Designed miniproteins, single chains, continued (3). Designs and how they scored, part 70

Each design is a single chain, and the fold is of that chain. pLDDT is the mean over its residues in the fold that is shown.

## One batch from the design tools (miniprotein)

Design m10421
Fold by ESMFold2-Fast:
Structure m10421 (fold): chain A 88 residues (1-88)
Amino acid sequence: SSREESIRLALEAMDKASETAGKIMAARLLLKGYSEEETFEKLKQLERHFSDEEIRKIIDDVLKNKEKYLKLVEEMEKKAKKLIEEAK
């Protein structure tokens, strides 16, 4: 029914949000100068709900779309700094 479909879509949206957060974290670590392997180990510790295969897939996607994720991280850090300054 439409109710089951709505629940499925909500769960898929949550999974996609979690995956996106993982990609942003991977991009941030790579921006800080961590290697691919160091980034994998850090994500494994922080994102315990992802499998090793899922973490590797996240890192691969970030590396293939490096410019996109670097720009996204820079924009997010700019917004975070503004929020911190406005809270003072």
Scores: mean pLDDT 77

Design m10422
Fold by ESMFold2-Fast:
Structure m10422 (fold): chain A 79 residues (1-79)
Amino acid sequence: SQSNSDKSIEYAKQSVKYAKQGDIKKAQEYFDKAKELLSKSPDSVGSLSYLATAADSLGDEKTKQQLQQQLAQVSQQRG
């Protein structure tokens, strides 16, 4: 739902904030929460975009690439 998407975006933003502060453990915890919510709204452009940014901040290149590919697919499907 849209509510799950909004919450996923907020958790992804918290992940980026903690990663920039050097709190990698907290950054990972918020990232995992954001990913769980994304699974409930997998076509959310906002959630996919912010999660890709969070993966980048964590140095998780593989997850970043997967999220970017999913974002491209969703964008194509919607026109």
Scores: mean pLDDT 83

Design m10423
Fold by ESMFold2-Fast:
Structure m10423 (fold): chain A 56 residues (1-56)
Amino acid sequence: MKTETRENNGVKTTTTFLSEHEAEAVVETASSKTTAKLTLDENGRIVSVEATTTPL
């Protein structure tokens, strides 16, 4: 499992590659948290995105 974290202007993005076909991205700001579930095809291209934003 590979995890990448980036921070820019108070926005923290953590991307976790769960498998060749699944990844999860979490975007955190001071006021919200967005979780996105990504489905990848055989070539690693994004074929679906499901995102949920929760106010803090």
Scores: mean pLDDT 77

Design m10424
Fold by ESMFold2-Fast:
Structure m10424 (fold): chain A 56 residues (1-56)
Amino acid sequence: SEPTDEQVARHAQINQRHNKLIAELQKKKGKKDASADERAAVSQQIADEVRRQQAL
């Protein structure tokens, strides 16, 4: 047993929220009518979110 039951649950919740946000951003990026500037902005948001997740 690890002293991480609460940390494991919290980590799972953070991962679920992260995955949901990334999925929403990927949908935004994949919009058929998205401009190059809009895609670049969404790509930056994805990169920022990935970096935040890695820093946890």
Scores: mean pLDDT 78

Design m10425
Fold by ESMFold2-Fast:
Structure m10425 (fold): chain A 84 residues (1-84)
Amino acid sequence: SEELVEAYERIQKDPKDKKALADLLVAAHKEGDEGLLDRVLLYLKTHYSREEAIEILKEALKKAEEEGDEELVERLKKEIEELS
């Protein structure tokens, strides 16, 4: 999707763009790309501090709630709880 491509382009320009990483998580779930969602979650856990990963996940959670993606909301809440 265009949203997915735009998120990737932002990350390529700034790998520390936390909002772009959050947007990528939401876009991956909207496209039904569970493999990409899992890879991005693993990437956050391996390349970011716990605090930074939680910040990115909370930004994604806010966007998922705004878009009414209840399945992603439940998953992101679980991921945040596991890191907290």
Scores: mean pLDDT 83

Design m10426
Fold by ESMFold2-Fast:
Structure m10426 (fold): chain A 93 residues (1-93)
Amino acid sequence: SSKAASLLAALGILVASVSIEPKEEVPGILEAIAALAEELAKLIPTLSEEEKEELKAFLKKLKEKLEKITKEKGAEEAGAKAVEAIDAAIKAA
């Protein structure tokens, strides 16, 4: 769906932003990632099986990137809820 695609695109941009934005802005970005992942998860039951499989692949890749970036920035604890929210969306797909 167009709404799910838009949320996924926004989520990808926010995950990339964690690597490039100043350290003081990282907590706010992580909170936004968690919120968008939760909204995306609500749409997953409305998707086809093919769309769910593609979404799951993208979310797994985003989760791996986010875990790596938060580890590199020493923000693993602050990032835990964002990682959990993405993981919940993966499991919902």
Scores: mean pLDDT 84

Design m10427
Fold by ESMFold2-Fast:
Structure m10427 (fold): chain A 74 residues (1-74)
Amino acid sequence: SLYLKTAQLLQLLTPEQARELLLRYTSLDEAQANEIAEAIAAGASAEEIAKRLQEYGVSDEEVKALTEAAKKAV
């Protein structure tokens, strides 16, 4: 799953870096991006992070852009 791959990459970043990428490359608002960043800081699994991205409505196109950005940030 591309969502799972993206979640795994976000786990390699600091919570602040993950928040910044989420705000830049997705339609998530600050509250949603902060919640995902907090989940990463708390040690949430890649499966849990991927599920949150899907539940918050991050599209396949947004996830592709986010994946490429995260690869460059790690």
Scores: mean pLDDT 86

Design m10428
Fold by ESMFold2-Fast:
Structure m10428 (fold): chain A 85 residues (1-85)
Amino acid sequence: GPPPMPLPVSEEERERVLFAIRGLTKALRTTKGGNELSEMLSQMVRLGVRMGLTAEEIRKALEESGTLSDEQIKEGVELAKELLG
């Protein structure tokens, strides 16, 4: 189907979502195995898209987490682009 229309968000809400994505770093400290990490990454990317974040904003937030591999960041960005386009 067509990509979901992004919700109108304030700057404060965008910062909260970005902070939540960056906070993935803390959750990853308790997570073992790639399946749980991939599921969390997918959920955070979908939330970001629904809140009106661009693929670039999502990429930056994932990079700033400091815990994701380049391949995991690419997977998240590709999902964001798919959901947006």
Scores: mean pLDDT 70

Design m10429
Fold by ESMFold2-Fast:
Structure m10429 (fold): chain A 80 residues (1-80)
Amino acid sequence: SSMERAEEYERKKKEVKERILQIVAELSAVQATSDNEELKRKKIEEAIQELNELREKYASDKDIQRQIDDTIEAIKSLLG
């Protein structure tokens, strides 16, 4: 049914939003605990790539797009 399809999508959307938050948490942890600048840069590049892949996969979802944009701003703030 259309309701079951909506419930499945909402579950996946929640998982995606939680993954986006986890990316920020992982970067914050590396920034706080590592003295290795090359590792920090690599982790940022990996995070941005994953976010771009999610952006393409969920291009029609304005909420996910907003969350990704907010996350990129948070990553920039974490690095400044």
Scores: mean pLDDT 82

Design m10430
Fold by ESMFold2-Fast:
Structure m10430 (fold): chain A 106 residues (1-106)
Amino acid sequence: SFNDIIDAVSQATRDILKAKSISEAKDIVIELFRFIAKHLSEESQKKIDAIIQELEATKNPSKEFLAKALEEVAKEVEADIDEKDMLTIMRVRMAFHAAIQAILAW
């Protein structure tokens, strides 16, 4: 389950680097968050849905705004992982860190 999230974040990172505008990067991030929400607990899904609504309401987001949204979703993903599964936590952190750096490189 979390492997699907890690793979999706890695694919989104590649798509962000190829995006032609911040608006395209925003759309990539929203689709990533919708995918992630389906793989998490109901509580985490509600929190991610709220983040998606904020992103959809923001017509011209800054790269810092998108990076913050990625950081918030990363925390929700980590909250759903068993704290004993340090390898999965580290892999999720590394994947989201790469996505955040890709956004900030815009």
Scores: mean pLDDT 89

Design m10431
Fold by ESMFold2-Fast:
Structure m10431 (fold): chain A 78 residues (1-78)
Amino acid sequence: MEAIKKYDEEKKRAEEAIQKLMEKGAQSDVSTRRAYTKKAVAVAEQLSRGDRLLQEDAEEGYKLVKDALEEAEKALEE
């Protein structure tokens, strides 16, 4: 139960991070935009995998989403 609540919170944070990455990309030249878009897509794909795994193993799905959020936050700092 707690893992599912944490998953929902991390998923929301990851979705916000994806939006921020796309926003930074939109304000940049084509080359920089491609880098931000690639990072945003990678995070979105990990969220999709985490959501699917949540049906079989909530802890493993949660870890995947948390890893995706961490990657997005690192990309936003660069």
Scores: mean pLDDT 74

Design m10432
Fold by ESMFold2-Fast:
Structure m10432 (fold): chain A 93 residues (1-93)
Amino acid sequence: MEEEEQKLLDEATKRINEAKKQFEKDYESKVNELRKKMEEAIAAADSPELAEQLRKTYDEEIKKVKEDLEKKYFEARGQAMDEALRKIAELRK
């Protein structure tokens, strides 16, 4: 019983760690790409007003990407934990 409960917790931990690694990879990839595009666009901007508008637009996109990825990570974490707890409860029946 203890070994089976531990195995389910280990599997949940593995899934959570995989979701975290995916989040970190996606965040770094997408944010770095957006930052590079922002820097290139600002460097090509013919006016300070256009540069400011571009910065705000990319800041909003980066914020949205972060929020979407954080939500996905928290959902994956919750699902993994809920599944492990359900299976542990079934073992205790």
Scores: mean pLDDT 83

Design m10433
Fold by ESMFold2-Fast:
Structure m10433 (fold): chain A 98 residues (1-98)
Amino acid sequence: SGVDLLRAALEALAAGDRERYTQLAVQAAQQGALSVPSKRTAEMTALAILSIGYDIDGDKKKSKEYREKYLQKLYDDLVAALRRQAAAAGIEATPPAL
């Protein structure tokens, strides 16, 4: 099932379906089928804590800015990790439609 999640995530990425890709990549990571480097995970945790802290303080603008940074970093790190781990497993992304 981890291999199926990685394949589905790559297919969504190739199709430009960022939402579907993100959902599948997160599920793969939660199930241990996708590993993200610990340094990146710590940085993402810091961004999430900052977003929550600003939200509690009522600073919705800063909360949103840190949440957007978290999402961008999550996306970039998951894309890089997915590509590396899928390649190691012999899985390839569907080529984009030309």
Scores: mean pLDDT 74

Design m10434
Fold by ESMFold2-Fast:
Structure m10434 (fold): chain A 93 residues (1-93)
Amino acid sequence: DEALRRELEELARRERELRERFERFKAGEITPEELAETLVEALRLQLEAARRLGRLDAILSPEERAERMRELGRQAGLPEEVIERMAEEARRL
C-alpha cells in the first residue's frame, strides 16, 4: 500500500527530527518551550496519520494524549509549567 509506505517514511523522518531536537535541547541549543512545541506537533501529526489510515486503535483519547505529554516532558527534564501547557494543548488536539 503506497499510502501506508508514505506514512511509514514520514514517521521515520519525524522520529529522526525528534531525536535531533532532543539532542539540541540537551546541548542547550533550544529552549524547553521549543522542545515542547516539537513534541505536541509530533503527536498532532501522528493523530492525523492515524485518522487518514483508518487506524482508530492508534488514536489516543484527550486524557491519554495529556498523560503522554506529561510523561515525555518529565523524561526530557522540562519545567512543570511547560509540561502542563503541553498536556493541555495535546488534550485539545
Scores: mean pLDDT 79

Design m10435
Fold by ESMFold2-Fast:
Structure m10435 (fold): chain A 72 residues (1-72)
Amino acid sequence: SEAEEILREILDRVRGYLVRGKFSEAKGIIKSILEKHGINPTDEEVQEILDRLTKGDLDGALELIKKLLEKS
């Protein structure tokens, strides 16, 4: 699915930033990837994806990405 492709791209590009606590850089990359896929996320929505990823909640991150795609 497109949501699974988005999540994979996010993980591939931000993983190194997340483990180093570079959260502002990770948020910028997440936002850029979402915008490339036609999503216009709020800062709160980007932060929620980041929070789920930092907890290792990949299923929760995927569900939020699916919800954002449905709004777009």
Scores: mean pLDDT 86

Design m10436
Fold by ESMFold2-Fast:
Structure m10436 (fold): chain A 83 residues (1-83)
Amino acid sequence: SMKEELEQQSKILGEFAKKVSEAIEKMRADPSVTPEEIERFRRIYLEAVINPEDEEAIQELAKFVGVSPEDVKKYLEALKKLK
């Protein structure tokens, strides 16, 4: 049903958002990570959302979040279905 599809997409988005928040918190807590690297992460995240066919942006975002590139692609597909 449409309700079940929306619930599944919401879970995918929520899980990824949680991992993004945790990654940012870990970066902020790490003395070796500069504010410029956090801004680079934000730029890569936006690039992947705007251009979901950009394999380099997907790979870099996956590294920052600590997930597979396939998980990033799954998140981007969930975003498309809700926008």
Scores: mean pLDDT 80

Design m10437
Fold by ESMFold2-Fast:
Structure m10437 (fold): chain A 65 residues (1-65)
Amino acid sequence: AKPSALEVFELVTKLIEQGNEEVKKLAEEFMKEWQKAQSAGDQAKRDELFDKFVEELMKIVEKLK
C-alpha cells in the first residue's frame, strides 16, 4: 500500500529532527521540484516526483535498520 502524503511528511520531519542530512537534502530537492510542477499544473509530474521521493525515502529508512 502507498503511504499518504501526510504520513510521508510526518516521517520526513521526524528523520530531519533526528539529524538525517540525506533525508533533509532529499526533502528540499523534492519540495523545490514539486512547487515547480504545482505552479505549472503538471499533475503527472507531481505524481512521478512523489513516487520517486517515497522510493528513495524508503531506501534510506531500510538502510538505517
Scores: mean pLDDT 78

Design m10438
Fold by ESMFold2-Fast:
Structure m10438 (fold): chain A 102 residues (1-102)
Amino acid sequence: SPAPSIAEIESALNQLEEALKNNEPVEKQLELAERVVEMLQDYVNANPDAPLEIKLTVGVAALHLAFIRWLKKKGEPDEVLTEMLKQLAKTLQEAVDLIRAA
C-alpha cells in the first residue's frame, strides 16, 4: 500500500492541534491522536529504510498514546489526559519534522 504523504500526516496533526486548542472532548482528541500515530506507523512500515531516529520517535509516540489510553480506562481526569496529549502532539510534530528533513 502507498504510504500516507507528509502533507496528509501534517493535515491530520493540524486537526489534532486544533481540537486541543478548542478544548474538544477528550474522546475526539484521542481519536485524532490515534489517526496521526497510525499514519506515522504506516509511513514507517512502507519505508523500512527510514532513519532509525524516525522509527524511534514514531515508536515513542505510539507508546505514549497507549499509556494515555490506559490512563483514560483507569479514570484519569480529562484535564490531565489533555495535557499529556499536548506533549504527544509535540512528539508527533518532531516525527513529521524528521520525515521532512530526511
Scores: mean pLDDT 90

Design m10439
Fold by ESMFold2-Fast:
Structure m10439 (fold): chain A 96 residues (1-96)
Amino acid sequence: SSSQQQRQQQVQQLLQQAQQQLNSVQGAQTNTIDAVQQGNMKAAQLLTKVAQQNLDLLQQYGQQMAQLGGPEYGKIAQEIVQQSQDLVRQAQQAVQ
C-alpha cells in the first residue's frame, strides 16, 4: 500500500540520518583521542561535548525509527545507539 511505502521511505531516511550521526560520533571520538595524545585538553573536552551532542541526536532518530518502523527497525536503532554510547564513553575516558 502507498501508506506502507511512505512509512518505509521515512524509516529509511531516519536510518541514513542515524548512520551519518554514528559516523560523526566516531570521528569525534577519534579526534578526542588524538587531541589527548597531543596534550590539547581544551580541544579534547570540546570534542567530547560534540560526541555527546551527536549521540543525543542519534537517540532521537533511534526513538523515531522504533516508533515508525516497528521491532525490526527498533533493533537496528538499539544497536546503532549502543555502538555510539560505547564511542562516547571511550572519548570521555580518554579525557579523564
Scores: mean pLDDT 88

Design m10440
Fold by ESMFold2-Fast:
Structure m10440 (fold): chain A 97 residues (1-97)
Amino acid sequence: ALELTVGEIAEDDPLRRDGVVFMNEETMKALGVEVGDVVRITNPKTGKSIDAVVARPREGDSLPDGVVAMSQSDMDKLEVKPGDKVLVEPTGERVEL
């Protein structure tokens, strides 16, 4: 598992939905995942977790290294806010996007 910082998805992003999370290329490499891989995201303070599909930010959008961006609904499920730390790990599952 890798500790990442919670970020927000842009409101106008066409992939903005529950169960889809965004991270930059360097963060994907650090986790050993690619677009379409399913990760488990856990709040280490509560033990609550979600499973989410990895997607790349839009061309022209940038995320810092070590940030996982998610919908407000996914943040509510995890009981986290932007700037909080979460544990992210690959599940070994893939979905078609």
Scores: mean pLDDT 78

Design m10441
Fold by ESMFold2-Fast:
Structure m10441 (fold): chain A 63 residues (1-63)
Amino acid sequence: MPPLVELIRREFGVEDVNADDTVAEVLARLPPEQREHFRAVLRAATGEVDLARRLRDLVYRDL
């Protein structure tokens, strides 16, 4: 299980939620163009706090 699970939980304020739920929720909120970028960011910045921040900024900026 990648460490970004903990980062996503902290950034989006979810509790008692699995990584699958948090990732799916973020993907559902992202426009189609950003979904591939989201995957690239996840892989490139695995284990980094900046990953969670970038995901949050991406969701809020493009919605």
Scores: mean pLDDT 51

Design m10442
Fold by ESMFold2-Fast:
Structure m10442 (fold): chain A 72 residues (1-72)
Amino acid sequence: MLSEEEVRVLRAIARRPLTVDELAQELGLSKETVERIVDRLEAKGLVKRDENGNYVIADLEGVAQAIEAAAR
């Protein structure tokens, strides 16, 4: 199950590619917190880091299912 912070990060990335700094600024989280969240989401295969340092969705269906499960 995803935490609310993990869901917020996933929703932000699903809207557009974002760096750790942009995610921290938009969500009001520390960079360290965002880094831990994206590391966990990458381990689950939901997001990946591109060559420009942006996080992007790696599994769109998996993200949709994970967000829906967390909303219950």
Scores: mean pLDDT 82

Design m10443
Fold by ESMFold2-Fast:
Structure m10443 (fold): chain A 78 residues (1-78)
Amino acid sequence: SREEEIRERARELEEPARRLEPALQALAEEQRKNGPDNLPEPLQKVYERNAPILATEKDPEVRGLAFAETMIEVLEEQ
């Protein structure tokens, strides 16, 4: 089911999110300081890579998971 797919995807993010927690918090603070029109480069990359799913997907949970997955990918590439 869609719920089972969402849970599986969320579980796959647990270890990477824990490992990258300091970087994620630093990025969130940077975004808060800069405002929405001056996004940090990692966030810019996330929005660019997720543009297709954001255009077609209506489920906020799936959109959120895709955002988190891409954020982890971008931060791991640093």
Scores: mean pLDDT 79

Design m10444
Fold by ESMFold2-Fast:
Structure m10444 (fold): chain A 73 residues (1-73)
Amino acid sequence: TLTKEEIKKQAEEELKEGVELYYKDQKDEARKKFLKAIKILVDNEIYDGLYEFVKGKLLDFFPEEQPTIDKLT
């Protein structure tokens, strides 16, 4: 079983990869990484500052994903 800190680290890694893919113009792959990061946190009931940060970044880059976030929460 992963600790809360290990789970948060996985979400941060997915977020980092998503940002890198976005700036490489691989936007569909970036979107999948951002969604994976948010799902990792939601599935583990982590709704702290990291959750708000990841959600904010996802919506900054992909504002059309608001309904997806609403369905996950």
Scores: mean pLDDT 82

Design m10445
Fold by ESMFold2-Fast:
Structure m10445 (fold): chain A 83 residues (1-83)
Amino acid sequence: AEKIAEAVGETAYRIALELGLSDEEAKKAGEVTKKVTLKAVKKFGVDGLVKMLLESAENSTDPLESEALRRLAETARRAAEEL
């Protein structure tokens, strides 16, 4: 759970930097995403988290949000495979 949350948080940090946020703002986004991901993995499991992220991406009207959600889902899947 912790390693998956760390990987997803790091991906959120990178996405925030790509969107033009400051390093401080991007770090805060990564930390918030890490905490939320840890709780979600503990409650729903990795497969549940990935499913929710992909469903949210499919239902998003914002292409940047959709891409970000798909990147977070892919990071969670890869991190789980490395454990």
Scores: mean pLDDT 81

Design m10446
Fold by ESMFold2-Fast:
Structure m10446 (fold): chain A 58 residues (1-58)
Amino acid sequence: GVLSQEEINKLKAVLTENNISLDDFLNLSDEEKKKLLKEKGGFSDEEADKVIAKLEKL
């Protein structure tokens, strides 16, 4: 599925603020992605799961 502009902006902000490249983030396991989004990005469990699910859909 397609990420919303707000979801994309929030994801980019989290990655930039934590000096994580998009490539490094995409190479993480789903569990590590979820942990990073929750711990560093302030995402809820539900929000993190939705973002990860949308990233997995081509």
Scores: mean pLDDT 76

Design m10447
Fold by ESMFold2-Fast:
Structure m10447 (fold): chain A 91 residues (1-91)
Amino acid sequence: MTLSEEEKAEWEELLPEVEEERARARANNDTVLLRQIELSEAAIRAMIEGGVPREEAERRLLEALLAAAREAGAPEAVLAEMERRAEARLA
């Protein structure tokens, strides 16, 4: 099962926010956190292609990014921003 063109467009709309969180993680210069973000993004894309609804995949991506950042010891400002954005998008 593959994504429709419309579903892919919706996923592409999400990508700018993922890139913003990645840029914040890079500010902490944490290669482990960056790797976890990359793997989470790839896994979520695979889930969407496998038929997981976009809203659910988006929720999982945001939760995974936040959890990875916490474990890697990201700066408090990064964690607070990630929590705020995740809550806003998942509301």
Scores: mean pLDDT 64

Design m10448
Fold by ESMFold2-Fast:
Structure m10448 (fold): chain A 78 residues (1-78)
Amino acid sequence: KEEEIEKARELLHRYLDALANALGWSEEVKELMKKHFDELFEKYKDKPITDENFYQILKEALEKVREELEKKRKEAMK
């Protein structure tokens, strides 16, 4: 179980690097994605990891990054 989560984390980081390059994400967005994924993996480390859970983590991380970027833009306007 822990081994699966560690593998998923490594693969996801590599995937995020490739995705960031392909989509032209800024370094800030890439780092935020990695942070949110690591946090979500820690949350799910005691649960069975499945492809479905992996995609759910991806969706949640994308949502959190989107919200955090919007919050930062709003704070920059203050």
Scores: mean pLDDT 68

Design m10449
Fold by ESMFold2-Fast:
Structure m10449 (fold): chain A 64 residues (1-64)
Amino acid sequence: MEETRARMAELAREMIAAGVPAEDIVARLVEEFGVSRATAAAIVRETGLDLSAEEAAALPRPAP
């Protein structure tokens, strides 16, 4: 199970490096891996934290 999450994180990193919007990355992870939107969003946020606080703050976020 952890292997799948690691692969999703790697894909998310590659897509962020390519300039893909966070919402599109979430949708891609849901479609490719069949995970919930919450799981995909968590992986994108974890990947964003690994970049920098400034970069994470620049990402558009859905309203609470």
Scores: mean pLDDT 70

Design m10450
Fold by ESMFold2-Fast:
Structure m10450 (fold): chain A 71 residues (1-71)
Amino acid sequence: MEEEVRRLWARLTELVRAASREQQEEARARIGELQAELAALAARVPPEEAEALALPRAVELLRELIAELEA
């Protein structure tokens, strides 16, 4: 799972570099929202539980952003 997140993040980074400024700002905002959500979760649950919940959520968002940027 973590390796999949790393792979998707690398792909998103490539697409963002080729994207418009507007698309880059939108992607950054959505990533920031997820990071805030995961930080709030990590503050309330044990690390192992936080990781198990965070990884699928991160994968889902990364796939959505990649699909949008690929059009």
Scores: mean pLDDT 76

Design m10451
Fold by ESMFold2-Fast:
Structure m10451 (fold): chain A 59 residues (1-59)
Amino acid sequence: SKEEELRERFRRALKRAAQAQGRVTKPVSELTDEELDRIAAEFEARHDIFVFPKEPLVE
């Protein structure tokens, strides 16, 4: 379905983003959905704890 395709696209985009950010050393093809879920949870936790807008306090 379109929803499933959209979810897969988001997961793939997140994997690539995490790898590009140097957060994951494994190639995209070696990342599992379970690892992606952990990365997503970490990003969400980081947003809540560190708050991206507060890291550049001047902004």
Scores: mean pLDDT 55

Design m10452
Fold by ESMFold2-Fast:
Structure m10452 (fold): chain A 93 residues (1-93)
Amino acid sequence: DKKDELVTEAIDYYNENKKDIPKELIEKAEEEGRAFVEEMEKAGVSREEALKAIREKTAKKVEEAKKLDEEERKKQIQYAAHAAATAVELLRE
């Protein structure tokens, strides 16, 4: 799946460059991930549907980031990947 490839690319990029992410972006990404999971829980969405929505949202953000210059693209991909990772970990609990 092309969307799954984009999500994998974002996660790999995050793992390679996570130390370069500004602390404020990490905090915002965690907040976005938590807010997304809370919204899905309030809506009665299953974990499976929530994971699908996370993949779709992350793939879209990565695709949009590819239009930016190298430095901004790096920051946007790292942000999207960290938010997705936070949401996935919360859904495991």
Scores: mean pLDDT 73

Design m10453
Fold by ESMFold2-Fast:
Structure m10453 (fold): chain A 62 residues (1-62)
Amino acid sequence: ASPEQVAIIRDLITRLGRLPSPAEVSRLTGLSPATARRLATELYERTRGLSTEEGVRQVLAE
């Protein structure tokens, strides 16, 4: 993901307090459905096996 896309996703996670779904990424950021799905998939892969709170902390600490 580009630095701009990473910043957009971090802002969205901060606003929601959880990892967004692909549909939420697309709807709330205006990114294409394909880009939104890719970014959401990358987040879920990186946080696989973590709780919602642990996943949010890990992503925001990066």
Scores: mean pLDDT 76

Design m10454
Fold by ESMFold2-Fast:
Structure m10454 (fold): chain A 117 residues (1-117)
Amino acid sequence: SLEDELRAHLEHARALMEGVTLLYRARGDEELARKAEEILRLLEQALAETDPERLAALVLEAIRRILELARATKDPALRRALVETAIALARLLKALAPERAAEADALIAEARAILAA
């Protein structure tokens, strides 16, 4: 189901953000490590959320913060991984919550612009 696909992509994003947090800490990038950890907390909240409207809000906020991290990173491979994760989450959210389609589309456009820069 689309709900199962969203859950799988949230779990993937959580694993990615765990790795990113450890990577930034290992490099001494304390500010980026804290930003990654904040995203990790949002993803954990989304995975535990049972209310569809609250889930959508948490996923949208996680996507926004993932894109902020993508802009801040100097690693092009990590930037691509973060952007692709954000696009996948936004597309799934748009399919599950069509009423949030405009917000999801704006984030997909922002994500594509980050990769084009």
Scores: mean pLDDT 90

Design m10455
Fold by ESMFold2-Fast:
Structure m10455 (fold): chain A 68 residues (1-68)
Amino acid sequence: SMEELERMKKGLEDLAATAESQGLTDVAAAVREAIAALPSMSLEEALARERELLGQYLRALHAQSQAA
């Protein structure tokens, strides 16, 4: 639904801002690209992309923490 896509868009915007604030510029760029593509995605595709981006963010945070 439109309501679910709007909620997802806000969540992704928050994720992009958080990633950028933590120096994860590649993750922030990927999230913003996904936000731009949301209107052309099905709900199923949007949910899969959100899960993928969250996974990328968590892996990037872990890698950054290991770099001291």
Scores: mean pLDDT 83

